# Designed miniproteins, single chains, continued (5), part 38

Each design is a single chain, and the fold is of that chain. pLDDT is the mean over its residues in the fold that is shown.

## One batch from the design tools (miniprotein)

Design m17303
Fold by ESMFold2-Fast:
Structure m17303 (fold): chain A 74 residues (1-74)
Amino acid sequence: LSKEALEAITRGGAGAAASSPEAGEYARRAGQYALKGDKDMAIEYLEKAAEEAAKHSAGGGRAVREAKEAVQRG
């Protein structure tokens, strides 16, 4: 993964964790899969994090969706 994708996951994860603990946990798992090079699983967990974060904060969901987009781009 690119440096930009990893930084986007870090920012998205912070926003998710601020929105809810569950959203933060999904974002953390996405980061672990991303570091292992498992793009598909990273995207799946980012989608779960975004959906959960969006229930509590529109901003948190947006940051996670931006991270997903960065991971898809490479």
Scores: mean pLDDT 79

Design m17304
Fold by ESMFold2-Fast:
Structure m17304 (fold): chain A 71 residues (1-71)
Amino acid sequence: MSDEELLELLKKLKKHLTAMLPYIKSLPPELQEQTKKMISDTYAQLESQAKSEEVKEEIRKARKELLSQIS
């Protein structure tokens, strides 16, 4: 997968996960922690596929921003 494809996927993922935030926040704490782990693992997979440091940094920022909204 190219870095351009990763950025497009990141954009779509951010939109979908942001739309799911109210649902995630309504989950019991145990399921919220499981969901946070799934999100974290998904972003880690995308970061491992990125070739440029700039794209890796964008993925890291998106992960931190989203996880901070679940806390």
Scores: mean pLDDT 81

Design m17305
Fold by ESMFold2-Fast:
Structure m17305 (fold): chain A 87 residues (1-87)
Amino acid sequence: MSKKEQILKIFEETMKKMIEASKDEEIKKALERGLEQFKKIAPTLSEEELKELALMMLSIARQEALKRGDEESAKIAEEGIEKIKEI
């Protein structure tokens, strides 16, 4: 599996877990939109650019989860960030 494929897989798995953990339909739709946009742009980016984008998007998702008191979603995002950093 390429590093780009590993980044895509971890990002998708992380976002899907956050979608499942969320009880707010607006948050679910925002996360689904973020995932679809990431998947659409991913083929146009280098490995390094894709990794940076994934880390940025998950960091934003983590900060937004913390702001609303969603510790479970914040933890999921943090675990995804650490896995992507290891690639």
Scores: mean pLDDT 87

Design m17306
Fold by ESMFold2-Fast:
Structure m17306 (fold): chain A 61 residues (1-61)
Amino acid sequence: MLSPEQQKIVDEMAEIMRENGFPESVIERLVEEVRNSKASLEEIRLALEVVRDMAAWRRAA
């Protein structure tokens, strides 16, 4: 199970992906995979930053 800090970041990533047009099934799958993969807090933060950057640039274009 994720720590509260990791869960908060994963929730933010899921919200950004939803706003960027990802299907709910894909978002749910990625959230479950992150929960099960034992990814570090730093790895989750890096993934969030990449998602944020790509989503922002795609919407700004």
Scores: mean pLDDT 74

Design m17307
Fold by ESMFold2-Fast:
Structure m17307 (fold): chain A 86 residues (1-86)
Amino acid sequence: MMYTTIVTITGPPGSTREQMRRIGETARRAALDAGATSAEITDVTDGRATVRITADTEDTARRSGDAARRAALDAGARRATYTLLS
């Protein structure tokens, strides 16, 4: 059974889609480094990015989501949250 985590990232005011793509890419790589089976940027707009993460275990899904959230904040996001869907 696979676990899915969604990471929602909000940039500071005036963030462009290109800045949000870079933040989302940093979060995506952090999720994979934390052991996620897959991590994909599913949405990028001015001021927002969303990353979908899948993992084989709940612990890995939570760890990958938290790693992605922390990486997004370190990369300049105003806010980043993750939600486990499974």
Scores: mean pLDDT 86

Design m17308
Fold by ESMFold2-Fast:
Structure m17308 (fold): chain A 75 residues (1-75)
Amino acid sequence: PHPGLEAVESGDPEAIARLAAEAIERLIRQGVPRLVAVRLVNRDFGLGLSDAQLEELAALESREAREAFLLGHLR
C-alpha cells in the first residue's frame, strides 16, 4: 500500500518503519509479549499486517530486523 497524507507528513515509509519498530522495542522492554507488542503497534499505526506477517515480525530479535521487515511491507 502507498503511504497516505499522514504518513507523508510524519515521514516517508522509512520513518514510519523506524517509528513502528521503536514502538515494538519499547513495549517488549516494558514486558509486553512480542506477539502482543507487534499486534498493538500494527493497530496503532494502521500497518495492515496479516496474522502470518505479525508472527514473522514477532519472531525477529532486534529493532533493526523489525524495521527492515516493516520497510519491505510499506514499499
Scores: mean pLDDT 78

Design m17309
Fold by ESMFold2-Fast:
Structure m17309 (fold): chain A 89 residues (1-89)
Amino acid sequence: AERERLLEEARRLDAEHEEALAALEKELEALGITTDVEALEFLANTPEYRPILEVLLRRLGLYVTSVFGLPAPQSVEEAIELIRRLEAL
């Protein structure tokens, strides 16, 4: 039940921010950014993307809590470390 609830919340965030996420994906592709770590570093250094960065951090938190039972990252640095840890699995 809890996993389904968290995944449903993640899907709702996707729906609410679909256009912004699509625009970001296109921008990252144009810049040649292919990894989640590079994407987060780009967003952290680009103030105009702060709102979408917060959405991505929340989505990551919902995903890792629902799938791995891990706590949601509270910062970009924690999110990058979490992604590196997951990539090592």
Scores: mean pLDDT 75

Design m17310
Fold by ESMFold2-Fast:
Structure m17310 (fold): chain A 87 residues (1-87)
Amino acid sequence: SVDELRAELRRLSAEAGRILTEAYEAIQKGDKEKVKENIKRLEEIVQRFRELADRAEKLGHTELADEARHMIEVLEQAIEELKKILE
């Protein structure tokens, strides 16, 4: 249902926010291994948003699919920036 998909979007968004906070804290502490761990966790969340977007689109919930795609773009940009910090 659309309510279940919206609940999943909210849960994934909250989880991504927590992981991003941990990643930035790890950067401040110089913990490169923790940053690498959090990049992998964010990549897993991106994949879950892709699955959510596909499912929402198939059910005709275009706005929800667009919200999920926007989150993918935001997270992919954050992942790229985190990867550059590790270089």
Scores: mean pLDDT 90

Design m17311
Fold by ESMFold2-Fast:
Structure m17311 (fold): chain A 137 residues (1-137)
Amino acid sequence: ERVERALEAFDRIVDFEKILKESKNDPELLKKFYEALRRVVELAVRGDAEGAFKAWQEAKKLYDQLKEKPPEIELALFIGTVLTLIAAVRQGNGDLAAKAGVELAKSTVRIPEDKREAFEELLREVGVKKVPDSLFE
């Protein structure tokens, strides 16, 4: 199923088990953050832009509560923002696309080159056939 492939690709980009083991953040808060981002992935693949944005807002609220924001956690939120923008653009929802685009424009995060293949696989499942090089390190 497309959702299963997208979630597998997301998990290859974001090693959540490693984050959970190494992070000094509250494990329950980290788990809720990760589950909210997995919901963004699922809803974006299904073409539910409004659902993806709502899940992204929940992930952002949880992210803001984290005391430590290592690069891997910042990368996870960045991917959620990109997926939300793609879902909004593909659904023709200009208001959500503008909101997600503003959040993306604030980010200095780029996809690490060693995660390129997994990220391109993830974006293919949300209907993107060509990924801009500007998103990568």
Scores: mean pLDDT 84

Design m17312
Fold by ESMFold2-Fast:
Structure m17312 (fold): chain A 65 residues (1-65)
Amino acid sequence: MKVFLVIVAEDREKALELAEKFREEHPEYDIEVAIAKSEEEALKLAEKFKENFDVEVVIVVIKPE
């Protein structure tokens, strides 16, 4: 199963670390990762992926502390 993981983060390094952890927890999924700078950008990416590929999309938001 192909899953697009869209991570909203200000810090790309933190986003990549979370993506690696997600892949380790879900080795059965073919996970493609995209990093967005805002929730609005992430939602637009998710909509395009669903429209074109009929795939599952997961959006994770890392909020600044």
Scores: mean pLDDT 75

Design m17313
Fold by ESMFold2-Fast:
Structure m17313 (fold): chain A 70 residues (1-70)
Amino acid sequence: EAVKKLNEVLSLVGKALQAIRDGNLDEAEKLVREAREFVEKLQKEGAPKSVIDAARRAVDFAEAQLKYAK
């Protein structure tokens, strides 16, 4: 279940990065927020640190790309 939620975070991050490339920054912000919420759920459910760290890195990367694109 933790891996399934990690995959959801990675999917949202991928969609956010695509939205950034397409210039749809409002959609990218929404997707990044949803991904961050999934990271919080992973942490709250006691997912392994490696899974939480991977999810955080992906979201942080998307947030950085979004901030740079603005």
Scores: mean pLDDT 81

Design m17314
Fold by ESMFold2-Fast:
Structure m17314 (fold): chain A 74 residues (1-74)
Amino acid sequence: MELTEEEKQQAVQHAERLLQKLKTEYPSTPQDLLDRFESLIARLKAARTTEEFVQVSRELQAVLQEIAAYLAQQ
């Protein structure tokens, strides 16, 4: 499936908004998890192929699952 520049930009914007919400609404989120999320957003922006984009997106989803699990234990 062909990844458009618009779809990539939308995914990046969505991830950046989510990171900002996590910092604002869940300030108890571990800094290490936030740093990993931010690093993955930078990698998402740098992705040049659909394969790289899919790989980074899966890693972003994994970090979001870790954040959700942490917040559920609070």
Scores: mean pLDDT 80

Design m17315
Fold by ESMFold2-Fast:
Order: sequence, then structure tokens, then C-alpha cells
Structure m17315 (fold): chain A 100 residues (1-100)
Amino acid sequence: GPVDKASQKFYDLARSMIDSKTKDDLISNGIKQSKTIQKIDIPDVQKFAKKVIDTIKKNKNSSISDIRKSVGDTMIKNSDKIKDKKVQQAAKDAGNMIKS
């Protein structure tokens, strides 16, 4: 269902960003995966994904480590705004993975 899809897509976002070897790939993959999440028909998930995209764009001139930390922190901080507890936990877990 949409909940399982949203949860899986947050883990896909984390894996994609962790596996990125260059700053350009990190930014491109982070935005691409977040736009895919933003297309899921869950309004709080869509707002969350937009916040992740905005964070990546704001930090585009930072180091890889600082981009990862900023994205991870944004995801952890805003995860409580996702009403579904399974999706909320997936977003928080993904943020922790990206930050590490």
C-alpha cells in the first residue's frame, strides 16, 4: 500500500545518498529520490519530501559530509510531522543512516 511504498522509498533515498561517490551525484540522487517520494499521495509525506529537497538545494555548496549531516538532521527533526508511525520511523531511520 502507500504506507509500505513511502517507507521503502525513504530507505531507497538513504541508500542512494550513502552510495553516492561525488557531491554532484549526492545532490542529484538526493533530489531525484526525494521527488519520487513527493509523488506519493500522502500530503504530510509530500511536505516532508519538499523540505528534504529544499535542504539539499540550500546546502549544495557545502562538503559531502555537511550535506549528509544537514539532510539527516532535517529528516530526523521533521519525521514527527508524518502521521503514520511506520512511515515516520522509516524517515527517521533514513535520516540517521544518511547522517552517519
Scores: mean pLDDT 91

Design m17316
Fold by ESMFold2-Fast:
Structure m17316 (fold): chain A 109 residues (1-109)
Amino acid sequence: SQELRDRLIARAEEYIAKAEEYLKRFEEAAETVSLEKAKELAREFGYYVGKALAYAGAALAIDPSSAALVERAQELQERLNKLKEKYPEFKPAIDEGYEEGVREATEEL
């Protein structure tokens, strides 16, 4: 239905925006604040990337015009992988967040 499509797209857009917000906060925090605070931001970034990918994929499954939304979520996944390479100490927090985001989105869908 159009309502389901619009809801999935809206959630994907929200989670993409949240992922971008937490990535920016993490980059600022990694240079200036405590390791524990930086880990929290890294986990949140992973979490929203996981949710964005799941909801964008669900939107694409019912509306082929959502391909651009999936591409935006995949760009965030590429940025997540590069972040793990640049900051290996935060890889566990990023991976845990990502796995939790995917799990919760799968349960919601």
Scores: mean pLDDT 87

Design m17317
Fold by ESMFold2-Fast:
Structure m17317 (fold): chain A 74 residues (1-74)
Amino acid sequence: SLLTDEDIEAATLLIKVAVEYVIGRKAVERGDLETAQEALDNLRKIAEEARQRGLTEVAQYAEDSAKELEELIK
């Protein structure tokens, strides 16, 4: 096969990071701080899940995305 189960898990988490980041950023632009905070919390949960699975690069990407969104909220 072209993809391993680990590759599929990594891709799924990366898609979730992208979705949550876009939701959070758009929420900030609209002044919806509740939705922005929820997206930030979800990015942190994705980072923790990726870390637990040994997906270190995915975890770093989720954490960096969370930090960028946190700076936009503040």
Scores: mean pLDDT 88

Design m17318
Fold by ESMFold2-Fast:
Structure m17318 (fold): chain A 81 residues (1-81)
Amino acid sequence: MLSDPKAQEIYQRVFAALTLASAGTDLPEARLQELALELAEYALSNFDPTLPVETLVERAVFTAKLPPALDRDTVLAALAS
């Protein structure tokens, strides 16, 4: 589990969006959890950590190399929900 509360919130937001975007795909939950953790850590390491969670999540998803089964636009739409 992430020790930084902001990293934890980014992780939860990304994981929820990935779960929604992966509906109808064969991607296992463990892979979605791994990807969400990678993106949360990437966001705080590569962007201004004082930015809002929503901004950090959006930027991390935008720069990420997503699995072929996941459409980036669908993930971004899920984040806006």
Scores: mean pLDDT 78

Design m17319
Fold by ESMFold2-Fast:
Structure m17319 (fold): chain A 76 residues (1-76)
Amino acid sequence: AAADRLGRALAEIARLSKVPLTAEEMEQAIRDAARRAGVEVTDLEVKEIGDTVHARFRLRAGDAEVDVEVVAPKAP
């Protein structure tokens, strides 16, 4: 179901907040998680802010859409 695919993508993406990464690694990990779950990513913005990496985007599966924000520690 569409909700199951969104839930799977969200769970994988949420784990990114637990590990240091670069903006490039964050963008790639989000795209990879969405591809594995079969959901669409739109409006993806990834920025380094101080000691954090901040991503904002939208996930879509079928008729379900969610706006997502993820913050992770910045890798050195």
Scores: mean pLDDT 83

Design m17320
Fold by ESMFold2-Fast:
Structure m17320 (fold): chain A 116 residues (1-116)
Amino acid sequence: SYVPDPEKYPLAELILNALERFLRKKGASEEVIEQAMKLAAIIVFGKLVPLNGVSVTEVTKEAIELTFEFLTKYFPQYKDQFEKLKNAILKKMEEKGVDSLSFEEVAEIIRKTDLS
């Protein structure tokens, strides 16, 4: 389990396990899977959280796109909120001219994005 205290956060564990299965079916690399799992955890918990066995420090555009594809497919009721978050992250990458962002920067973007 990637989730700290999975018995305390059973919905987070369910979501992250479903995401891992989705990513493996898509043929994503282990590094992209770890990036997507950490990104999804930030979205689910609303903050940076340690994940068991995950040491990646940055997220690529590929991991961002796959994570939001999963979230929009499985939680279509939050499509507009996910589009706002995805666009905010991708815009920051474009403004910086980079192919990846630190998870610290991504958590800050998520925290500051108005989802109303």
Scores: mean pLDDT 85

Design m17321
Fold by ESMFold2-Fast:
Structure m17321 (fold): chain A 70 residues (1-70)
Amino acid sequence: MEELEKELKRIATEVGNLVQKGEFDKAIELVKRKYEELKKRYPEHKEIVDQFYENILKAIELAKKRKEEE
């Protein structure tokens, strides 16, 4: 559990940096790649991994939409 939380925090930080740079497509690809990796490494925590994936993709979409409206 604690190791998974550290990985999720690292992924969120890396995605946040890409979003700040306007590299939304790279952020989405990173999230997809990490999601597949996490599902294999932490199958017992599927619900947490799935929820994280949904939340982070939604955050990227919202950030992208805000930039398009500017």
Scores: mean pLDDT 81

Design m17322
Fold by ESMFold2-Fast:
Structure m17322 (fold): chain A 68 residues (1-68)
Amino acid sequence: SLEKEVEEGVELIAVAVAKTLASKGKPLTKEDLERLAKIGVSEETVREMGEVSGLSRSEIREALERAK
């Protein structure tokens, strides 16, 4: 559906921003992921942003849990 295609596009942009920040030596922190989840970024997108920022699965899960 068009909605799904738009969501996938926004996710790709968010992950690309995270990759760019990491490449500049300024990767996202666990606290940054918590804030992103609180403002409505999907759990899947937050997970991918965390992975490209070098965060562990446990750190990503903790950030998502704290955002509830």
Scores: mean pLDDT 82

Design m17323
Fold by ESMFold2-Fast:
Structure m17323 (fold): chain A 94 residues (1-94)
Amino acid sequence: MEKAKEILEKMREAGVPEEKIKEIEEAIKKKDYQKAAEIALKAAIEFAKKNNDEETVEALENALSLLPNVKTEESALSIMESVADYLVEEKKKL
C-alpha cells in the first residue's frame, strides 16, 4: 500500500487529474490491479499524444494489450511506477 501511495503522489505531482488518481486508488482498494494499471497507462497515453510522442504512445498501447497477463500486485505496481516516472520526467521538460 505505501508503494502505491508513493506512485500516486508522483502521478499527482506530474499533473494527472485528481479524478483519475481517485479511480486508480479505488481500483487498488478493490484489489483490481489490472484496472489500476489500465487507468495509469491510459493517462500516460493521453499525455504522450499531447506531446506528439508517437513512439511512446505505441509502447504504452503495447503495454495496455498485455494487461490480461498482469496477475499480481507487484506486476501492476511496476507498470504504474514506470508510468509515474515517465510523467515526472516529461513534466520536467515543460
Scores: mean pLDDT 78

Design m17324
Fold by ESMFold2-Fast:
Structure m17324 (fold): chain A 83 residues (1-83)
Amino acid sequence: IEKSVENLKATLRQYVSIGMTEVLEDAIDAAEYQASQLTNPAIRAQVLAEVAKARAALAAGDYDAAIAHLGRAFGLLLQAKKS
């Protein structure tokens, strides 16, 4: 799980470095959609909270913070699917 999250974060940083910041919005939308499919309301709420923080960071132009919150959101999603 940690390796998958780190690979995702590295990929997002790579695209941001070449000006493709729209991949962050796509990743946020994907995490939000996956959260809506979770049956555990506590984990769903945690993922949505991280998604909201990522969206706020992206709107502020803080790409490092957006990627960090996305990493936490996807980490929670991967743990929920494994459990």
Scores: mean pLDDT 81

Design m17325
Fold by ESMFold2-Fast:
Structure m17325 (fold): chain A 86 residues (1-86)
Amino acid sequence: MQVARLRVEAIDSETARLTLVTPVPGLPEEEVVPVSMTIGELVARYERYGRIVAVLANGEPAEGSQTLGDLLLEKGPEVELELLLE
């Protein structure tokens, strides 16, 4: 099993910064995304990296319907995401 790690940091009420801790070919190392982006939408961006079997937010399972904004409100201004790959 391989793990791709991302850092999600709040910028403002509408936007967050994604930082790729594990580089993914063809994806930017840092990007600004809306806090309305769902875990499912994030997973779709990483589909070519491998089949994603689970997503953990600060070590806890995250649901595909949860937004980055929901996670930032629950976990604080910075959240670590781990994409577990087959």
Scores: mean pLDDT 78

Design m17326
Fold by ESMFold2-Fast:
Structure m17326 (fold): chain A 87 residues (1-87)
Amino acid sequence: MCPLIQELSEKYNIPVDTLQRKLQELKTFLEKGAQLDLNSPYVKDDYNNAVTKAVELLRYLTGSKFENDEQEVADGNALVQILKSCP
């Protein structure tokens, strides 16, 4: 299992199985729905769109708002890295 998924699961108190399922749905949406290639070098706008969708997913799963924009971006980046590095 991907260590980053475990860290986010513990940080936000989301079951690992639920987080993995929702991340797979997000990856499919980004690659097939939004036509983003998460495995290629990013154009800045495509990367920012992926981070925005990852943040929306975290907000949906936690029901919580982030305390600041830096944490929001950091957690969004962590999710995008999971989507790239963990199959």
Scores: mean pLDDT 64

Design m17327
Fold by ESMFold2-Fast:
Order: sequence, then C-alpha cells, then structure tokens
Structure m17327 (fold): chain A 77 residues (1-77)
Amino acid sequence: ADMSLEEIAQENLEAAREALERGDVTTAALNALVAAQLGDVRAIPVAREVKKKAEEQGNEYAKKKAEEAIEIAQLKA
C-alpha cells in the first residue's frame, strides 16, 4: 500500500529526532526540511531544536537548512 504524505512527514520527523539524539544535526535538518516541504507544521519545533544544536556546533549548513524548514512550515500554516 502507498504511504500517505502525512505518514511520510511523520517518518521524516521521527528520523530527525533520532538524528538529533546521535548528534547528527545535518541529517536532522534535512529530515525536518522534508517534513516542512510536505506541509507538516510539527516540523517547526523540531527544526528549532536542530537550529539551536547546529549553532552550538558551528554547523552553518545545518543551521541554514533548519531555518529554511521553519520558514516553509510557517508559510504552510
């Protein structure tokens, strides 16, 4: 059976959380961005946590991707 867009967004949010737990802020940012692009506003709190950890690590790429996820999810709200 085909997955719904809501199910795909949920799996990406779960993957982002798991990546954050292992300290992989780049993977977390990209998964949060996918969920945001699918219109899931739950990406906003996840992307905010990713942005904070990326800033703490000095990872400008992950920070930028997390900021993009926040902006996209807010526009779809």
Scores: mean pLDDT 85

Design m17328
Fold by ESMFold2-Fast:
Structure m17328 (fold): chain A 99 residues (1-99)
Amino acid sequence: MDYSDDPLESFKISVKNLAKGNALPVAAKLLPKIDWSKFSVEQRAVFFSSLLEEAIKLDNKEMVETALKKLRELLPQVTDPEMKARIEELIKKGEEYLK
């Protein structure tokens, strides 16, 4: 894993490394067991954003639907304008993928 001094960026790198290791389908089965209340809104947004991007790359429709649903639920809670715009862009890409 690449080192980063930013905790949010380090989290994002960790999620991308899971995707590179083809661990996303396995991680998806653990999603219902994860206590998301222990993660910030920003950390959850980063996780599901990365999950959506990698699910599209892997052509995994089920994972795209899961990530898209979670991002839609998180969007009203996101206060950072840049992150909100990024999530809106990813939701649009996910919706276009599912058509």
Scores: mean pLDDT 72

Design m17329
Fold by ESMFold2-Fast:
Structure m17329 (fold): chain A 59 residues (1-59)
Amino acid sequence: MLAAQRQELLNRLSKRISDEELEALIKAMQHEEPVAPEDTDKVLRALEEMENIGRRLAE
């Protein structure tokens, strides 16, 4: 996906998942720090929801 599509995805995702899960995903995507063990489940859940939303946006 292009950066613009990713930004739109994140905007829509923030309405579907918690702010904490979204922040964990953004932090992982920016590669600022390795994913903390406590954030691993949040990132995985956010990635799953992001993939589902991406499929809907592609439709």
Scores: mean pLDDT 68

Design m17330
Fold by ESMFold2-Fast:
Structure m17330 (fold): chain A 120 residues (1-120)
Amino acid sequence: MTYSEALELIEQGNYLEALEYAERLVEEARKALEKFRETGDESYFLLASANLSLALDLLRKLVEITGDEEARELIERAEEAFEEGRRAYAAGDYEKAVEYFERAAELLEEAIRKLKEIIS
């Protein structure tokens, strides 16, 4: 599934399938962060960044539809952690960058669990 297909699913009211796609994006980001830790290859950090960014955008659209305040707070905290991770990476603090992106992933996973309870 592509991001465009996930947006189309949201427009059609198929929120659960779009949410499952967001969950896969977070899982792929976590795998990429582990590969970055193992190899130091910046392409894995950029892949994690791309996947987390797409998951954030998708989950923000879902929280606007559901109106769930707890999921909104988790997504906002995840966005802050994501931006801190990007700043740490730009500063050359790769250990801190990974820690922030892992925190963003954990917060998004919690938001996904809450949204699943509402949507399914």
Scores: mean pLDDT 88

Design m17331
Fold by ESMFold2-Fast:
Structure m17331 (fold): chain A 80 residues (1-80)
Amino acid sequence: KEEILEKLVEEVKPYLSEEDAEKLEEGAKEASKLPSNVEAAELLGQKVEEILKESDMSLENKKKVAELAQEAAKELVEAG
């Protein structure tokens, strides 16, 4: 589950500001500590939504970050 979260952070960094990337990194670390992959996926989704709501990034970048986060959440749930 840590590998999935680390991969997501690396893939989205080019679309995020340094501050937003740090927030996502912190959220991913919190999610990695949860015993359930379903709970980890839910926390990840919440953190990404909060970042996208506060961020002034382009709609294109917001869509890409949301897409990558959704795929990571699916991988977490499917991994068990």
Scores: mean pLDDT 78

Design m17332
Fold by ESMFold2-Fast:
Structure m17332 (fold): chain A 97 residues (1-97)
Amino acid sequence: GSRELTEEDRRISDAIEEMERAKENGDAETFVRAMVEIQLHIIDVELENGKLSEEELRAIAERGPRVLALERVLRQAEAEGDEAVAAEARRMLAELA
């Protein structure tokens, strides 16, 4: 509904702003946290609209959506060669294990 979309729009906007500030400051921890919030929003929308694969749904059921979000951030960081972001994402994943 319109109210839910407004709340989601606010969350992603705030996360994007925090991500940009963290990038300017070289704060890999805050950058990864902001990227996770953006990915959680994407996953939540995909879940609500039935757009997730059965494999992704099982991953969420077994490990939670935050683990899937961190794995997505890690894969992108590794693909881009961003060692600082990749290391922080791995650290956060280890804390959830």
Scores: mean pLDDT 79

Design m17333
Fold by ESMFold2-Fast:
Structure m17333 (fold): chain A 80 residues (1-80)
Amino acid sequence: SKLDELVSREIGHVLRAIGAALEGDRETADKEVDAASELHEQILLEQGMPEEEARKTAEDYRAKLRAELDGLIAEVEQSR
């Protein structure tokens, strides 16, 4: 289904963002977070969420995901 395709693509971008964060590649991690957040908005729209609410929810998702990855990078660096 379209929803399954969108979810699979979002998961792929999240996994790539985590991989980039573990390598200390903040630029790639940020790009993958942006891609995942864009797909997250599309998933919300596919589920019938109003456009403005989907946008705001995706913006919150982006901010949270970036914060989680920044925390991961910090933990990896502190574990040296």
Scores: mean pLDDT 86

Design m17334
Fold by ESMFold2-Fast:
Structure m17334 (fold): chain A 62 residues (1-62)
Amino acid sequence: SDAAKQAEFDKLLKEIHALGKQYGDAEEAGDLASAQQKKAEMQALGKKVGKYLRDEAGKLAS
């Protein structure tokens, strides 16, 4: 297995979790600007995770 790719995927999941917590904290504090920024960062990381999963599925199919 490609250990470097697995490590990158784990890092992305950990970053999404951290951003989700920061987003929740910002919403609870009423910091709408920070909440909007963290939401955008989570959406960007979600797209990277989705691409990683699609690329790996393509390898398994070949």
Scores: mean pLDDT 78

Design m17335
Fold by ESMFold2-Fast:
Structure m17335 (fold): chain A 97 residues (1-97)
Amino acid sequence: MTFASVEEAVEAFGALSEEEQTAVVRLIADPSLLDRLEREHPRAYAILRTYAELTPALRSLPRRDALQVAALALVARLMGASEEQVQAAVERAIANL
């Protein structure tokens, strides 16, 4: 999947099945599930990768950490969090890596 913007990635994430969204939520608590997500839900994995690539703060992080924080940001946005709330959550998550 190729997206031009963060907004397109959020829309694509919202269009995922409940099973795929749940797998992404589980990744937030357990980053060791990343390789399993790539195998079992490649569409969800591609969305996380693209979101991380579009987010400058995540580009410098190791793959596992970048995709865990991307999962947190996408779930927060899907739940109606404001841009300020998403930014604060991302900064806090990076500080706790």
Scores: mean pLDDT 80

Design m17336
Fold by ESMFold2-Fast:
Structure m17336 (fold): chain A 88 residues (1-88)
Amino acid sequence: SMAKYEELKKKAEEILKRLIEVQAKRLGKDPSEAEKKLPAIAEETAKRAAEDEDEAIALEAALEASKNTDDGAEFTATAAAKTEEALA
């Protein structure tokens, strides 16, 4: 379903945007280059999640983890691990 794909793509974009913002702030880097790559990575993640139920569950878990982490260092570590899982 196109509706399911678009929903997964929005979730992937939300996770990646938060990851980029937190990592850029923590490392004092410009997020612009990472943000440029975000739509392509989100599309690949959404396609994978649309075809694999386990990937969809992992994406939802990553989104919830990104929302519930207040510590920048902990958020970055958790978010990096979940992004690696989502992109694998």
Scores: mean pLDDT 62

